# Designed miniproteins, single chains: the designs that were tried, part 108

Each design is a single chain, and the fold is of that chain. pLDDT is the mean over its residues in the fold that is shown.

## One batch from the design tools (miniprotein)

Design m3766
Fold by ESMFold2-Fast:
Structure m3766 (fold): chain A 99 residues (1-99)
Amino acid sequence: SILEEFRDYAQRLLAELQKLIQEALAQMQTLSNQERRRLESILGARTIALETEIWVRGRILSKSATPEVQKELRELMDNTIAEMRQLRAQFRQQVDQLL
């Protein structure tokens, strides 16, 4: 279904972001404070790009969906973007604790 396709896509993008954050956190202890802030900025840009991909995919799928499915898609989009932003905020907090 459209909702299953979107959920699978959203889970893959969330997993990509989680992997990027884990790899960044593993490197943090060997980085200078300036390098840590630069890495944080790079992850911020990547998060925005992933949010855009969620938005675009949701809009494309909405074109062939019923109003009920469009509502569920919008909720899944909003929840996925909120999760991405929460992961980014948690990462920023971890960086700040190391400064």
Scores: mean pLDDT 85

Design m3767
Fold by ESMFold2-Fast:
Formats: C-alpha cells, structure tokens, sequence
Structure m3767 (fold): chain A 85 residues (1-85)
C-alpha cells in the first residue's frame, strides 16, 4: 500500500547509515523487496531517492555483501521500470 511505502522507505534509507553491516544489508534487501512488490504509483515519489542511495551503497559500502545486494536491488528497479514502459 502507499501508506506502507511512505512509512517504510524513510526508515530503510536511514538504516543504510547504520554502523552494523547486517542492518545495512537488511535495509538494502527491504528496499529491493518494496521495489519488486509495491505499486509503481506508491513508489514514484521515492524512486529518485531509492535509486540514489542504492547506487551509493552499490559503489561505496565497505561490505561486499551490501554492495552486491544493492546492485541486485538496482537491477530489480530497472527491470520493473522497463516492464512498465
């Protein structure tokens, strides 16, 4: 739902700045799951922020597992947007 997206996205984005790599990994996976399952209309206001922070995580996160998960989340986002076009 739009309410779930609105509630979860800010929390997940904040968790990307956790000192705990397990928390950052869970946040990236949570963003990927929202991108995969949420209605595009509910995601639309957050898409630029989600993409930006996932790109930062994929490039700069010290954990290779977090970087890999962020790349997968970006692939899901790009595939979903391509299918909607």
Amino acid sequence: SAAEVQARVPVLLAQLFSPDPATRLAAVEGLGELVRTAPLEALAPYLSSIRFYLEVAARLDPSPEVRAAARRALEILDERLAQAA
Scores: mean pLDDT 87

Design m3768
Fold by ESMFold2-Fast:
Structure m3768 (fold): chain A 100 residues (1-100)
Amino acid sequence: MKTFDEKVIEEAIKRLEDLRKKLENGEITPEQAIAELGDIARRVWIAAQITNSPKLKKAAEVLEEAIRRLKDLVDQGKSREEIINVMKEAIEKLKEILKE
């Protein structure tokens, strides 16, 4: 049975994968993707504060950095592919935290 920390991170990964697919399919805008990612990050951050979990704190930091990078890319008018690549990198970093 998975720990609470692992379940929270797995849910964040699942939501990010779903969000990435919607962005790739043109179902959502980059701005909408950033807003949803902000909700995911907030939920992970709240869980980190309640549990004082180092894994959740690391996951929250990964998501906050991804949001900052994505906002910069959108502001610069960068390609959807570059935005998707930042999301893929964040997903891989979360998977690495999950393996710890």
Scores: mean pLDDT 84

Design m3769
Fold by ESMFold2-Fast:
Structure m3769 (fold): chain A 81 residues (1-81)
Amino acid sequence: MYEALEVRVILKDEKGEVLLDKVLKNPTVEEDEELVEEAKKIIEEALAAGRAVNLEVTVTLRDTETGETRTVVRKGTFKPP
């Protein structure tokens, strides 16, 4: 029903340093999976080093039936245990 036109992933540590800033245009499932694995690895490495990570994901979607576009923004914070 919806297709992803653009995905942007931004990861920053608690000091505001950019760990990852990637934009995928018209991403394939394989490209989405590769980006998720890269982001996960960066988060896990930062948490293992005792650093919190702030995540922001922006997805622009198109409805294939109506042609309507929408933008979804999701934020999260990962803290070391």
Scores: mean pLDDT 79

Design m3770
Fold by ESMFold2-Fast:
Structure m3770 (fold): chain A 99 residues (1-99)
Amino acid sequence: MVLTPEELEKLVEELTTSKELEREFSYHGTTADGTTIELSMKVEIKDGFFKGELEAVVRTADGVTTVYKSRFVLKWSVENGEYKVEVEEFYRYVSVTRE
């Protein structure tokens, strides 16, 4: 899911009420059709930046492996009473292999 800049800005404002936050979660599951899913996500908020990292590995029962990696760094600042969000880094990687 890709957030709009406005949705991401609202999320950053909500999370910045904590001022500093680091959270990590992971999920590992297998569906009824034999597809395996491994998901890892890390979020860090500190000193006016929001950093997100996501890695998902999906392997189907028929041997197709999809690796998805995403990383972003947003910087927010207040200048002359205006709240500004700047995208410092955005990285996306998708790899699909079939055995």
Scores: mean pLDDT 70

Design m3771
Fold by ESMFold2-Fast:
Structure m3771 (fold): chain A 71 residues (1-71)
Amino acid sequence: SEKEKAEREVKRLLVLAEATDGVGLISYSSLKTSGDSKSDVEKVLKQMKEKGEKAKKEAEKKAEEILKKAE
């Protein structure tokens, strides 16, 4: 049904958002290369985490709209 398709799409979007967050966390490791600014590293880590959570919530919001339309 339409709702089942929407729910599957929702789950797919959430998985992608979580994967994106993981990639962001891995990226911060390269920032420590030859760096002496612990504070800068911490700021970037927080930014990446916030970006990941933001993307995840956007995906959930979009999923909710899809579910609403499928209704």
Scores: mean pLDDT 59

Design m3772
Fold by ESMFold2-Fast:
Order: sequence, then C-alpha cells, then structure tokens
Structure m3772 (fold): chain A 101 residues (1-101)
Amino acid sequence: KELEELKKKKEKLEKEYEELLEKIRKKLEELKKKGIDPEKVEELELELEFLDGMRALVIGVYTSLLKKNPEEEIELLKELIKKLEEFIKKAKELEEKIKSL
C-alpha cells in the first residue's frame, strides 16, 4: 500500500539525517578539540545549528498539517519526503566543507 511505503521512506530518511547529523557533530567536536581553524569550525557549527533548527521547524509544520488534514496524508508525506531529501543534501554539503579543513 502506497501510504505504508511512504511512511517507511520517511522513517528511513529521518534516520539517515540523524545519523549524518551525529557524524558531522562528532567531526566538528574533534576539530575543535585539536584547535584546527577555530573561526571556521565556529562558523560551520552555526550553519549546522541553523540547518537543524530549520529541519525541526519543517517537521513540526508537516506534523501539524498531517493532524489537521488526514485526507491529504499521502500528498503531505510526499512533500515532507522531498523536504527531508533537501535537508540531507544540505547536510552532506556541510560535511564536505568540514572535510576541506
């Protein structure tokens, strides 16, 4: 059933995002402890915090919309999946910036 497939895809993407976020945070902490480019590390930490804050806001909005509009559950899940894919892409771009240090 399409709805069950979308729910599983959303769960998989949320897990992928959380694992990527944890990996990035650990790498930034490692660089910070080693004293590698402190100003750039601080900038990247702020970028990560902003990105995660925006993700949390988007998830909150879609969670609210799903409660109010259960008839649109499939459409809203498809939109949320696209947003999660965008956040994963942005997190990967941030990870590449960290690797350049």
Scores: mean pLDDT 87

Design m3773
Fold by ESMFold2-Fast:
Structure m3773 (fold): chain A 81 residues (1-81)
Amino acid sequence: EEEERLKELEESRKFLIDFYDMAKKKRVQLEAEAKANPENAAELQAKIDYYTKLANSGDEMKKLLEDIRKRRQALEEARRA
């Protein structure tokens, strides 16, 4: 179990790092889209804020990593039952 848990944690970490990088790209894209369509900017700003916060926060990154790992393990246990 420890070996499998570590593997999942490492996969989640790798996914998180990749997602963090994608969050930066997504933020830039959403910001451009908000400028192109100002009427929807207010709703798009919520998403931009989320991705900006995610990209700037190491603590959020650690919490997201743990959340993903715990969620996947919970689903795995439910599947076993």
Scores: mean pLDDT 71

Design m3774
Fold by ESMFold2-Fast:
Structure m3774 (fold): chain A 97 residues (1-97)
Amino acid sequence: SKNEELEKLLLLVLRLILRAMEEGKATKEQIEEFAREIEEYLEKNPDTPLEEKIKKIKEIAIKYGVASEEEVEEIIKEIEEDFEGTKAEVRAALAAL
């Protein structure tokens, strides 16, 4: 469903941000620029297929040093293999902030 697609995209973006914060490899400014460009892309491209949106998120994550290609692919795999578990883990991490 479209709701599940939106949840998958939000989980991917949030997991990328949380990991970048935890590892300290990306600056606050790089994370903010990453989030801003994702928001702008999704606002301008609401009807783009899920696979193309994921591909663009990967490109933007690499561009701002938020994640490597391999790290993005690993997070995508985690979401696909355990969607509910990944969602619960992200909720717990956000609640701890």
Scores: mean pLDDT 84

Design m3775
Fold by ESMFold2-Fast:
Parts: sequence; structure tokens; C-alpha cells
Structure m3775 (fold): chain A 68 residues (1-68)
Amino acid sequence: SRFDELNKQIVEAIEKKDYKTLFELLKEAKEDPSLSEDEKRSLIIAAAYEAQLKGYKDAGQKAAEILK
């Protein structure tokens, strides 16, 4: 599914600490009409949490800006 594809790419970006690509993927998820609002929020919030655990302290703030 599109959700699974995006989740895989997001996980890879976090593992590589490629936060520029990560936040572009989160914006893509937010704008994707094939995802439900619950799927978008789940994906973006989980990604921000994992990025913060990896040491990117601004992840929560940037995710909040994307979610609005």
C-alpha cells in the first residue's frame, strides 16, 4: 500500500539521519489524497517520535508545523 511504501522510506531516512528527506516525505504524506487523516497523523507522529529518539530534538516542532 501507499502507507507501507511511505513508512518504509521514512524509516530508511531516519536510520540514515537524513532529516531533510524525512521532512520532505512527511510533507508528501500530508498532501497525499490516498491516505486518511488518521493514517497521515499516525505516520507523521510516529516518524517525529523516532527521529527525536535518534537525537533530532526539533522533530516534534517540525512535525507540528506539517500537521498544522
Scores: mean pLDDT 83

Design m3776
Fold by ESMFold2-Fast:
Structure m3776 (fold): chain A 66 residues (1-66)
Amino acid sequence: SMEELLEKAVELAKLKGIAEARAQGLTVLSVEVELVDDRTLRVTVTTEEGEIVLEYDLEELLKKFE
């Protein structure tokens, strides 16, 4: 269903954000995801050095599940 696909996209966006922070050698303290428009998921990763804000295209994330 569309709801399941959106949940999967949100989970993937969180994992991608965490992976980016870890690739920089940072410790992840929390992660938040916002749907800022019909196409964009914004991921805010809070680390010991501050916040990292990343944006992912929703359609591109959903293609991972096709």
Scores: mean pLDDT 82

Design m3777
Fold by ESMFold2-Fast:
Structure m3777 (fold): chain A 73 residues (1-73)
Amino acid sequence: SKQKELEERYKKLEELAKKYPEISDEFVAFMKDLVEDIIKGRPVWISRMAALAEAVDRELSDDVTTEIMKILE
């Protein structure tokens, strides 16, 4: 179901935030909105572009950026 997919992606995002202190609560909220957009049918590439731009702006490490991009498939 769409609800189950949303919950699984949110859980992965929250686990990443617990593992990487550089991921702020504000960034988690931003990423949750991008995940919801994908589940609602927005093309994945649009959310991936937004995530990459935000990661660059926040100067997130390559490791964190790679893990974040895996959530947005």
Scores: mean pLDDT 85

Design m3778
Fold by ESMFold2-Fast:
Structure m3778 (fold): chain A 66 residues (1-66)
Amino acid sequence: SEIDKIVEEVLKKLNLPEDEKQKFATYLRELLERHPPTNEAELRRIVQEAFLKLAEDIAERIRKLK
């Protein structure tokens, strides 16, 4: 429940369309499953990694917008 709450709070703060939110949630879920957090600090680091993956994806889409 705490993990779901943190994910929900992060998604709520981002003004992203639902498709982008789904992609972020997918990245986050994959990272959580691969490296289960043992505490809140580990979880926050994983959330940061998910953000970086999404940012890279967005940057790549912008780069190809020609």
Scores: mean pLDDT 73

Design m3779
Fold by ESMFold2-Fast:
Structure m3779 (fold): chain A 89 residues (1-89)
Amino acid sequence: DELERLLAVELAARQGRLPRSLGIAALAEAAARILKVPVEEVARLMHKETGWPIPTEADYAAAREVAEAAWAAASEEERERIRAIVEEA
């Protein structure tokens, strides 16, 4: 599940295990998938509300490349929390 992997990237970035830019990109893409809107619209809204930088195409690509590794590195407790978020989306 790609959504679970993206949320694992966001979690790893929050914990300092990955660059924050990858976490912001992963969060924007995950939110776009949940809300069924273009990722660019989510990124602009996040920038407006938080001041966080708008992810570049390179940030999105890098987040996708590390997503499976981030999921594999997550604890079972972290995976359970991510699954709960995806199920409620």
Scores: mean pLDDT 85

Design m3780
Fold by ESMFold2-Fast:
Structure m3780 (fold): chain A 80 residues (1-80)
Amino acid sequence: MSMEELEKKLVEAERELGEIMRQALKQSPEKREQVGKLISEANKALAKAVQAIRAGDLEGAQEALEKAFEYIEKAKEVLK
């Protein structure tokens, strides 16, 4: 994956997390807690992706972004 594609995916992940946060505010306390934990894990994965990009580790950045999107999808599932 190119650097441009990785940066695009990073922006997409940040956008989706913002949407998830807005939806979570409308949910029960239990769902908000579950989503909050998933958002925290996604943010940790995104931080790893940013660090990998800075280091020129495109493979590590891709793996970290894939992990972030896994947590994003899990959060969306909780919000259904």
Scores: mean pLDDT 84

Design m3781
Fold by ESMFold2-Fast:
Structure m3781 (fold): chain A 68 residues (1-68)
Amino acid sequence: DLVKVEAEVKGKDGNIYKITVWAKEAGTAAGSLVAAVSYALAGDIEKIEEVAKELGAEKIEIEIKPEK
């Protein structure tokens, strides 16, 4: 079974980032999510996908919603 971890964070740009990561190991899932959240807070979307793949995530989903 894959481990699923999810976080919702508000970036400095005012957008809400919902990040979901799936991995075969809990440590990989957690590490990928933490790295992804760090880049989401910085607004660097391209690095979110790059770092998750480097850390061995099987799948990542990023949903970006503007907040009024």
Scores: mean pLDDT 77

Design m3782
Fold by ESMFold2-Fast:
Structure m3782 (fold): chain A 69 residues (1-69)
Amino acid sequence: KFEEDIKKEAEKMAKAILSTPDPRLRKIAYEAGVIAAAGRLSRKYGLDFDEVREKVKKELDKAIAELEA
């Protein structure tokens, strides 16, 4: 389902971002990853891109925080 797919994409992106030691590259990976995931999921579920983008950002930020704890 949509919520499950967002969480799965966020967890995958969080791991990739945190494996990158360069903070500049981390920022680029975050921005590019959010756009790519939002585009794919908005098309898959027929939802508004901006709404999905915000949801992806929230789940990604949560996943990063959990992995850094």
Scores: mean pLDDT 80

Design m3783
Fold by ESMFold2-Fast:
Structure m3783 (fold): chain A 84 residues (1-84)
Amino acid sequence: MTVKVSVLLNHDGSVTVTYTGNVSGESARKALEVAQKVANEALAKGASRQTAADLAAKAAAETIKELNSDRVDEAIGTGIVGLI
């Protein structure tokens, strides 16, 4: 099945991860941890907030696909930058 993963990079640098489709709680937790780490690293290297969100979304989608490879054929990550 296809899972859509949206990563919202909030104004304070925190990330919120949302899913379309069925995702296990363990996968969701690990995806959130990976997304936050990737966003922090990108921002520390001077990437734009949109680039950081996109990289975090890609990493979160890959984590979901890896942990659910038996049921998830495709995982699509979308980065979103939070407005005030």
Scores: mean pLDDT 80

Design m3784
Fold by ESMFold2-Fast:
Structure m3784 (fold): chain A 74 residues (1-74)
Amino acid sequence: SSMHPALLMHRIAQLFRELRGYEGPLSEDPYLGSLEEFLRRQYPDLASVTVAELQEVEGIDEEMARALIAFLRS
């Protein structure tokens, strides 16, 4: 991916919120922090992340993990 890390993180966080139908403030999203921490730990190897690894993040099911990985690999 040619995206800057901060922009990539922002877009994946936005997709995660959209997949859950979350329209509230970022500060009140109970699952966003767990995803952001996971992505920071995995960087720069984001393209190697598996569905099973993403499902270990609180609030992520298999369908969400597949959508997030498809975005990371696009």
Scores: mean pLDDT 77

Design m3785
Fold by ESMFold2-Fast:
Structure m3785 (fold): chain A 102 residues (1-102)
Amino acid sequence: SELKEEIEHLEEILKKMEEKKEPLIEKVKKFLKEKGVSEEEIKEIIEKLEKLIEVQRKMIELVLEGLKNGDYEKGLKEAEELAKENEKLHQELTEKIDKLLK
């Protein structure tokens, strides 16, 4: 079933996101520290990055729940609302990093 393959694919994406979260955060912390960014500003960037990852994970979870329950349209609509927050957080994070690296 194509539906079963899509469910398994999204579950694998969620698993990989969980496995890669901490290594990504540590890599970003190291990069910012090497660039001379203050510990306070690093903390703020990491908090925004963690929120961005959480929103992205929640979007995938909502689509996955919709597929499993036959309510794909509901899951997609809920994920589309989170996509707006994802865009806002991405923009805020990008602007903050650009200002710190100047």
Scores: mean pLDDT 84

Design m3786
Fold by ESMFold2-Fast:
Structure m3786 (fold): chain A 65 residues (1-65)
Amino acid sequence: SMKETLKRIVMRVTRELLKEYPDLPLDKLGLAVREVTEVIRKELEQGKSEEEAYKAGLEVARKVV
């Protein structure tokens, strides 16, 4: 389902972000996860692939932190 796909991609981005920024403050992490979730949802709704959605989410995450 789209919900399961969304959760999987968000988790992948979150894991990568925490690997790059292990001491990231929880409030910044929360903000990044919100922005990432919105971007990934929009990418999937536009018919983009899981890999394209992941790359877009990761790009946004790195700009927020």
Scores: mean pLDDT 85

Design m3787
Fold by ESMFold2-Fast:
Structure m3787 (fold): chain A 87 residues (1-87)
Amino acid sequence: ATEEQIQEARNLGQEIIEKGREAAKLAEEVEDERAELGKELQEAMKLLSEGLGKVEQPEEFEEGMKLIEEAKKKVEEVLKRAEELKK
């Protein structure tokens, strides 16, 4: 992978971290689903960490990006569910 591609992956990772923080704050306000939403966020952060590690390795860039995209989807799903449960 190129340095530019790795930087793009890191930028996406930062965006996911920011969304994850927002999702965690909303999940704190939803008592019944808090534990489940928290587990999904923890899983998403593990996927992000693994993906960011892989994008820096030769020939693992595509797998790393897939893990980062999975983390993003998981964080966005948690954020959406937490927002819906508040309405």
Scores: mean pLDDT 79

Design m3788
Fold by ESMFold2-Fast:
Structure m3788 (fold): chain A 62 residues (1-62)
Amino acid sequence: LEELLKQLEAERDRIVATARENIEKNKDKYPRLTDEQLDDIVAAIGEITSAIVKLELERLEK
């Protein structure tokens, strides 16, 4: 379980990093979004991903 938790946390971090890179690459497509709003979006993605990881862990533990 601990190893699986570590792997899921690593995958979460990778997803968040990929989302940030994609937002940065497409920043010109969202010219009215402030840097603060972009950071909020990245934070929300991180929170959603963490919630999914938690649900998967609960599913595995029953």
Scores: mean pLDDT 72

Design m3789
Fold by ESMFold2-Fast:
Structure m3789 (fold): chain A 91 residues (1-91)
Amino acid sequence: MTPLERRLAAALEGLTDEEIEKLFKEANVDGSGYLDGLEFSRLLEKLGIKTLTDEEQEALREMFREARKDGSGKITLEEFKELVERLRAAA
């Protein structure tokens, strides 16, 4: 796992599926049902991940790209849950 993936896995440890859904909804400020890159960065800040190195920012871009099913540059709640489960399984 990248340093960012390890930090994210640790921050998500012990969160229920309901808490993860609430976190997504809180970051989705426009109510679109999607997170763009800026909203996803706000979600990381809510998890206490406030400062990213250049390498962690690159890893974040790759994780976000891999999580997207349609290539739109946005992540759905389902894609976010899949990312969370993948990180938990790898931890």
Scores: mean pLDDT 71

Design m3790
Fold by ESMFold2-Fast:
Structure m3790 (fold): chain A 64 residues (1-64)
Amino acid sequence: ALDEAYRAGFQAGYEAGKKNGVLGGIEAMRKAGTEAAQRLGLSPDAGRVAGTIGGYEGGKKGEE
């Protein structure tokens, strides 16, 4: 469940990292994680945290 929020954040971060760099994509990462958590019936805060962590890691790879 939280793994899905992490993966959603990672994907959003990867896409944002390719365009804006890691820092520019943080809001998109956070939003994607929150939305994934809401779809799964999880806490938006937990999804936001998991999505942000995944998005930061994905954004780093996207910059490569």
Scores: mean pLDDT 66

Design m3791
Fold by ESMFold2-Fast:
Structure m3791 (fold): chain A 86 residues (1-86)
Amino acid sequence: MEKEKEEYRKKLIEEVLERMKSTPVFTEEQIEKVLKETEKLVKEGKTMEFLREKNPSLAERVESMPELFKEPTAEAMTLLALAIEV
């Protein structure tokens, strides 16, 4: 179960990063900043708190997901939300 959760998380983050890198509007500097801010929120356990403040309806949807996918999806959605705010 832990391995499946980690594999799912890695896949989601890689997909988000690939889309950001392929978008001309995002510089490498902005991508690195967004990654660092996302990692900080994950480490502090604040991803869901951040999502609830920025997009309450999205946060509710993430909270309704199966436990295995909840944390990886929260991390990926936080990364996307931070990218939009730049």
Scores: mean pLDDT 75

Design m3792
Fold by ESMFold2-Fast:
Structure m3792 (fold): chain A 70 residues (1-70)
Amino acid sequence: SDADELRRRLAEVARLTGVSVGAVRAALTFEQQLNPELSPVEAAEVLLRLAREDPENARTAALTAQRLLG
């Protein structure tokens, strides 16, 4: 299901970046605001690609998103 694929992608982003799934979910919220046409599972795919390309930058973005959203 899309829900299972979403959870799997968010968990993998958390693993690659070393942040909590909560921080990744905050980053997902910002990605959906930037690209409102994307479904949650598609937005999570964007986050996963970014985490694979530059995990340090993706980590910083997720922690910043978590701070801004609580």
Scores: mean pLDDT 89

Design m3793
Fold by ESMFold2-Fast:
Structure m3793 (fold): chain A 100 residues (1-100)
Amino acid sequence: MKEAEEGVEELIKTSPEEEAKFLEENREKVKEFLLEAEREIEREAEKMRELAENNTLSPEEKRAKVLERTEEAVRRAAERTGAPEVGELLLRLALRKHAE
């Protein structure tokens, strides 16, 4: 709730002017998307922990798998909230954040 609101504010502040305006006008949809994305990512957290403990995978392969699962979780959140344009923007932002 409060964390999701802070997430929306952060996105607005860090996005280019045009995207920031779109996010501000669609604040409710962005908030719902962030809540769904966080829930989906949290569901994947256990599998990501298993990936970290898997000594048969290289560090590079582990990172690729974590990114893949994060992207999939974000896509599911976008589908569930019915906001594909918000989902595409947030997917790009999430991938950039996790790409270091």
Scores: mean pLDDT 70

Design m3794
Fold by ESMFold2-Fast:
Structure m3794 (fold): chain A 91 residues (1-91)
Amino acid sequence: MREEIIERVEKKKEELLKEYADNEEVNRFVEAVTERLIRQINGERDSAFEAELAAKVEEALKKEKEKVLEAAEKLDEVVKELAPEVAKLAE
């Protein structure tokens, strides 16, 4: 199940990176959010690294707010679909 969840996240990441290929800040946001999610799925809990990823997300939002929020909504759809499965792994 973990590998299947990660594959779904990676597939959505690839789709968004292709859709926003010309937007470096959106790509940075998508990479940071998906990396953070994959680390959480793998049970990796590094507060310092999570803070670094959060800072990258915040920077991308400041530079390209509208496009980053658009990409975030598309990524949230996958996160919500996977939330019950991720919760089982977090136990």
Scores: mean pLDDT 74

Design m3795
Fold by ESMFold2-Fast:
Structure m3795 (fold): chain A 80 residues (1-80)
Amino acid sequence: SELAEKLAEAIYEGLKSEKDKDKKNEAAKEALKKFLESQGIKVPKDASGGELGSLLYNKLGLSEEEISEGIGEAVGKYNE
């Protein structure tokens, strides 16, 4: 879906902006927060990865498969 493609791109942009590989998990989480906020969704300051996934599923209607694929594609592209 278009939302899943936008999710993948947002995470990839977040990952490529982080120069410290040890911090890429936090960079991915911040990119996901920014993506949710760009879709008009309120995100808690200390939201866990699970809470962010719940917001994608419950507020944007993305399936578990779309979320997993989008994140996987972004991480795979970053690791190329």
Scores: mean pLDDT 75

Design m3796
Fold by ESMFold2-Fast:
Structure m3796 (fold): chain A 61 residues (1-61)
Amino acid sequence: SERDELLAQLQSLLARAKELGDTELAERAEAILADGGLSVSQLRQARLELSARLTEIEKEK
């Protein structure tokens, strides 16, 4: 399902944030993954925002 795919993508973003040592990004991803009440639309928005931030962090290195 789209939900399962988004959760898998968020797990991958969490793993990458931890690898990069970005505590704020990792904590945000963990909070989203812990919230079982989020809609697919909210998960999609969260994934886009976290992905954009990760891209900016990787450009700075």
Scores: mean pLDDT 82

Design m3797
Fold by ESMFold2-Fast:
Structure m3797 (fold): chain A 100 residues (1-100)
Amino acid sequence: SLLDELEALVNELISLIEDEELKEEVRRLTKEIIELIQKAKEGKISVEEFEKRVEELSRRLLGIIMRHLAAETDPAKAQRILELVSRIGRILREIIEELK
């Protein structure tokens, strides 16, 4: 499922973050996004409220990742993080479209 693919990608992203404080913040934000997806699928939250909250959380997550990348010295690791962020963003857009 798209949710299973999302969970796999976010777990890989978290594994590439060495800073424990940033790792926990990314884990917290991604957990909240996954919980919102489950609530939207169960009809417990409107699609409009879901989109708004996921956009806010995704913006915060992107800000954290971009700050981490500014300090990343391994170009292969930086490239993999950018690829994971791109794929996560695509899957989130696909999930939102399926809920409409």
Scores: mean pLDDT 84

Design m3798
Fold by ESMFold2-Fast:
Structure m3798 (fold): chain A 58 residues (1-58)
Amino acid sequence: LREKLLTLTDDEKGELMVKLLEEKGYTNARYFRVHGSFKVVAEKDGKTYTFRSLDEVL
């Protein structure tokens, strides 16, 4: 699984992270491009969380 995930682009990783976060009960999950990187911001139980890699969501 991890080897295949490492071949994804940042955009593909961000889209997958949004979907996985929604499946875990997070709301308002959104992908953001950052210079040289990316992040996904999502909300759960009225709190905001920031995820910087697919590994943080798996």
Scores: mean pLDDT 76

Design m3799
Fold by ESMFold2-Fast:
Structure m3799 (fold): chain A 79 residues (1-79)
Amino acid sequence: SATTQRRAQQFDLASIQQLIDDIDTQIRVRERRGADPATIAALRGRRQAYRDVAAYIQQNPQISSSDLRRLLDARLAQI
């Protein structure tokens, strides 16, 4: 049903948002500690991949969990 699809989408988006929040925290902590610029760049790349996936879910609410996993893996492989 539309209600079930909406709840599944909200759960997937919430999970991706948690990953983004975790990366944002890691970036802040590592920058404060003077981490290597390459390390910070890699974390920012992963954050962008998660943001791209979140945007795709919002535009494609019918995406399956398996397709979402494949999309995330493909985006992370580009980093």
Scores: mean pLDDT 78

Design m3800
Fold by ESMFold2-Fast:
Structure m3800 (fold): chain A 92 residues (1-92)
Amino acid sequence: GSDAELDRLIEEIKKNKVVTPEQRDRILALLEAETDDDAFFARANRVSKVLSELENTPEKLQLEFDIGVLLLKRAVDRWLKEKGLPEKPVLP
């Protein structure tokens, strides 16, 4: 399942201390495919914790940025739904 694949990718990153573009793209795809918010936030936080322990590389920083954007979007969508507001933020 997706959890086993994500676990493998995380362990490879921990072992190699680097993020490849292929690993970044696959992790993002796995996170975006997760429809359950609680599972999404748990997985995204686990990846972010691992990334925080690595040296800054463009691939690491890009993945941290992309995960941050996904986290904010889903948190805002959840908050808007709880307040009965439209789920699409209108940014000027």
Scores: mean pLDDT 81

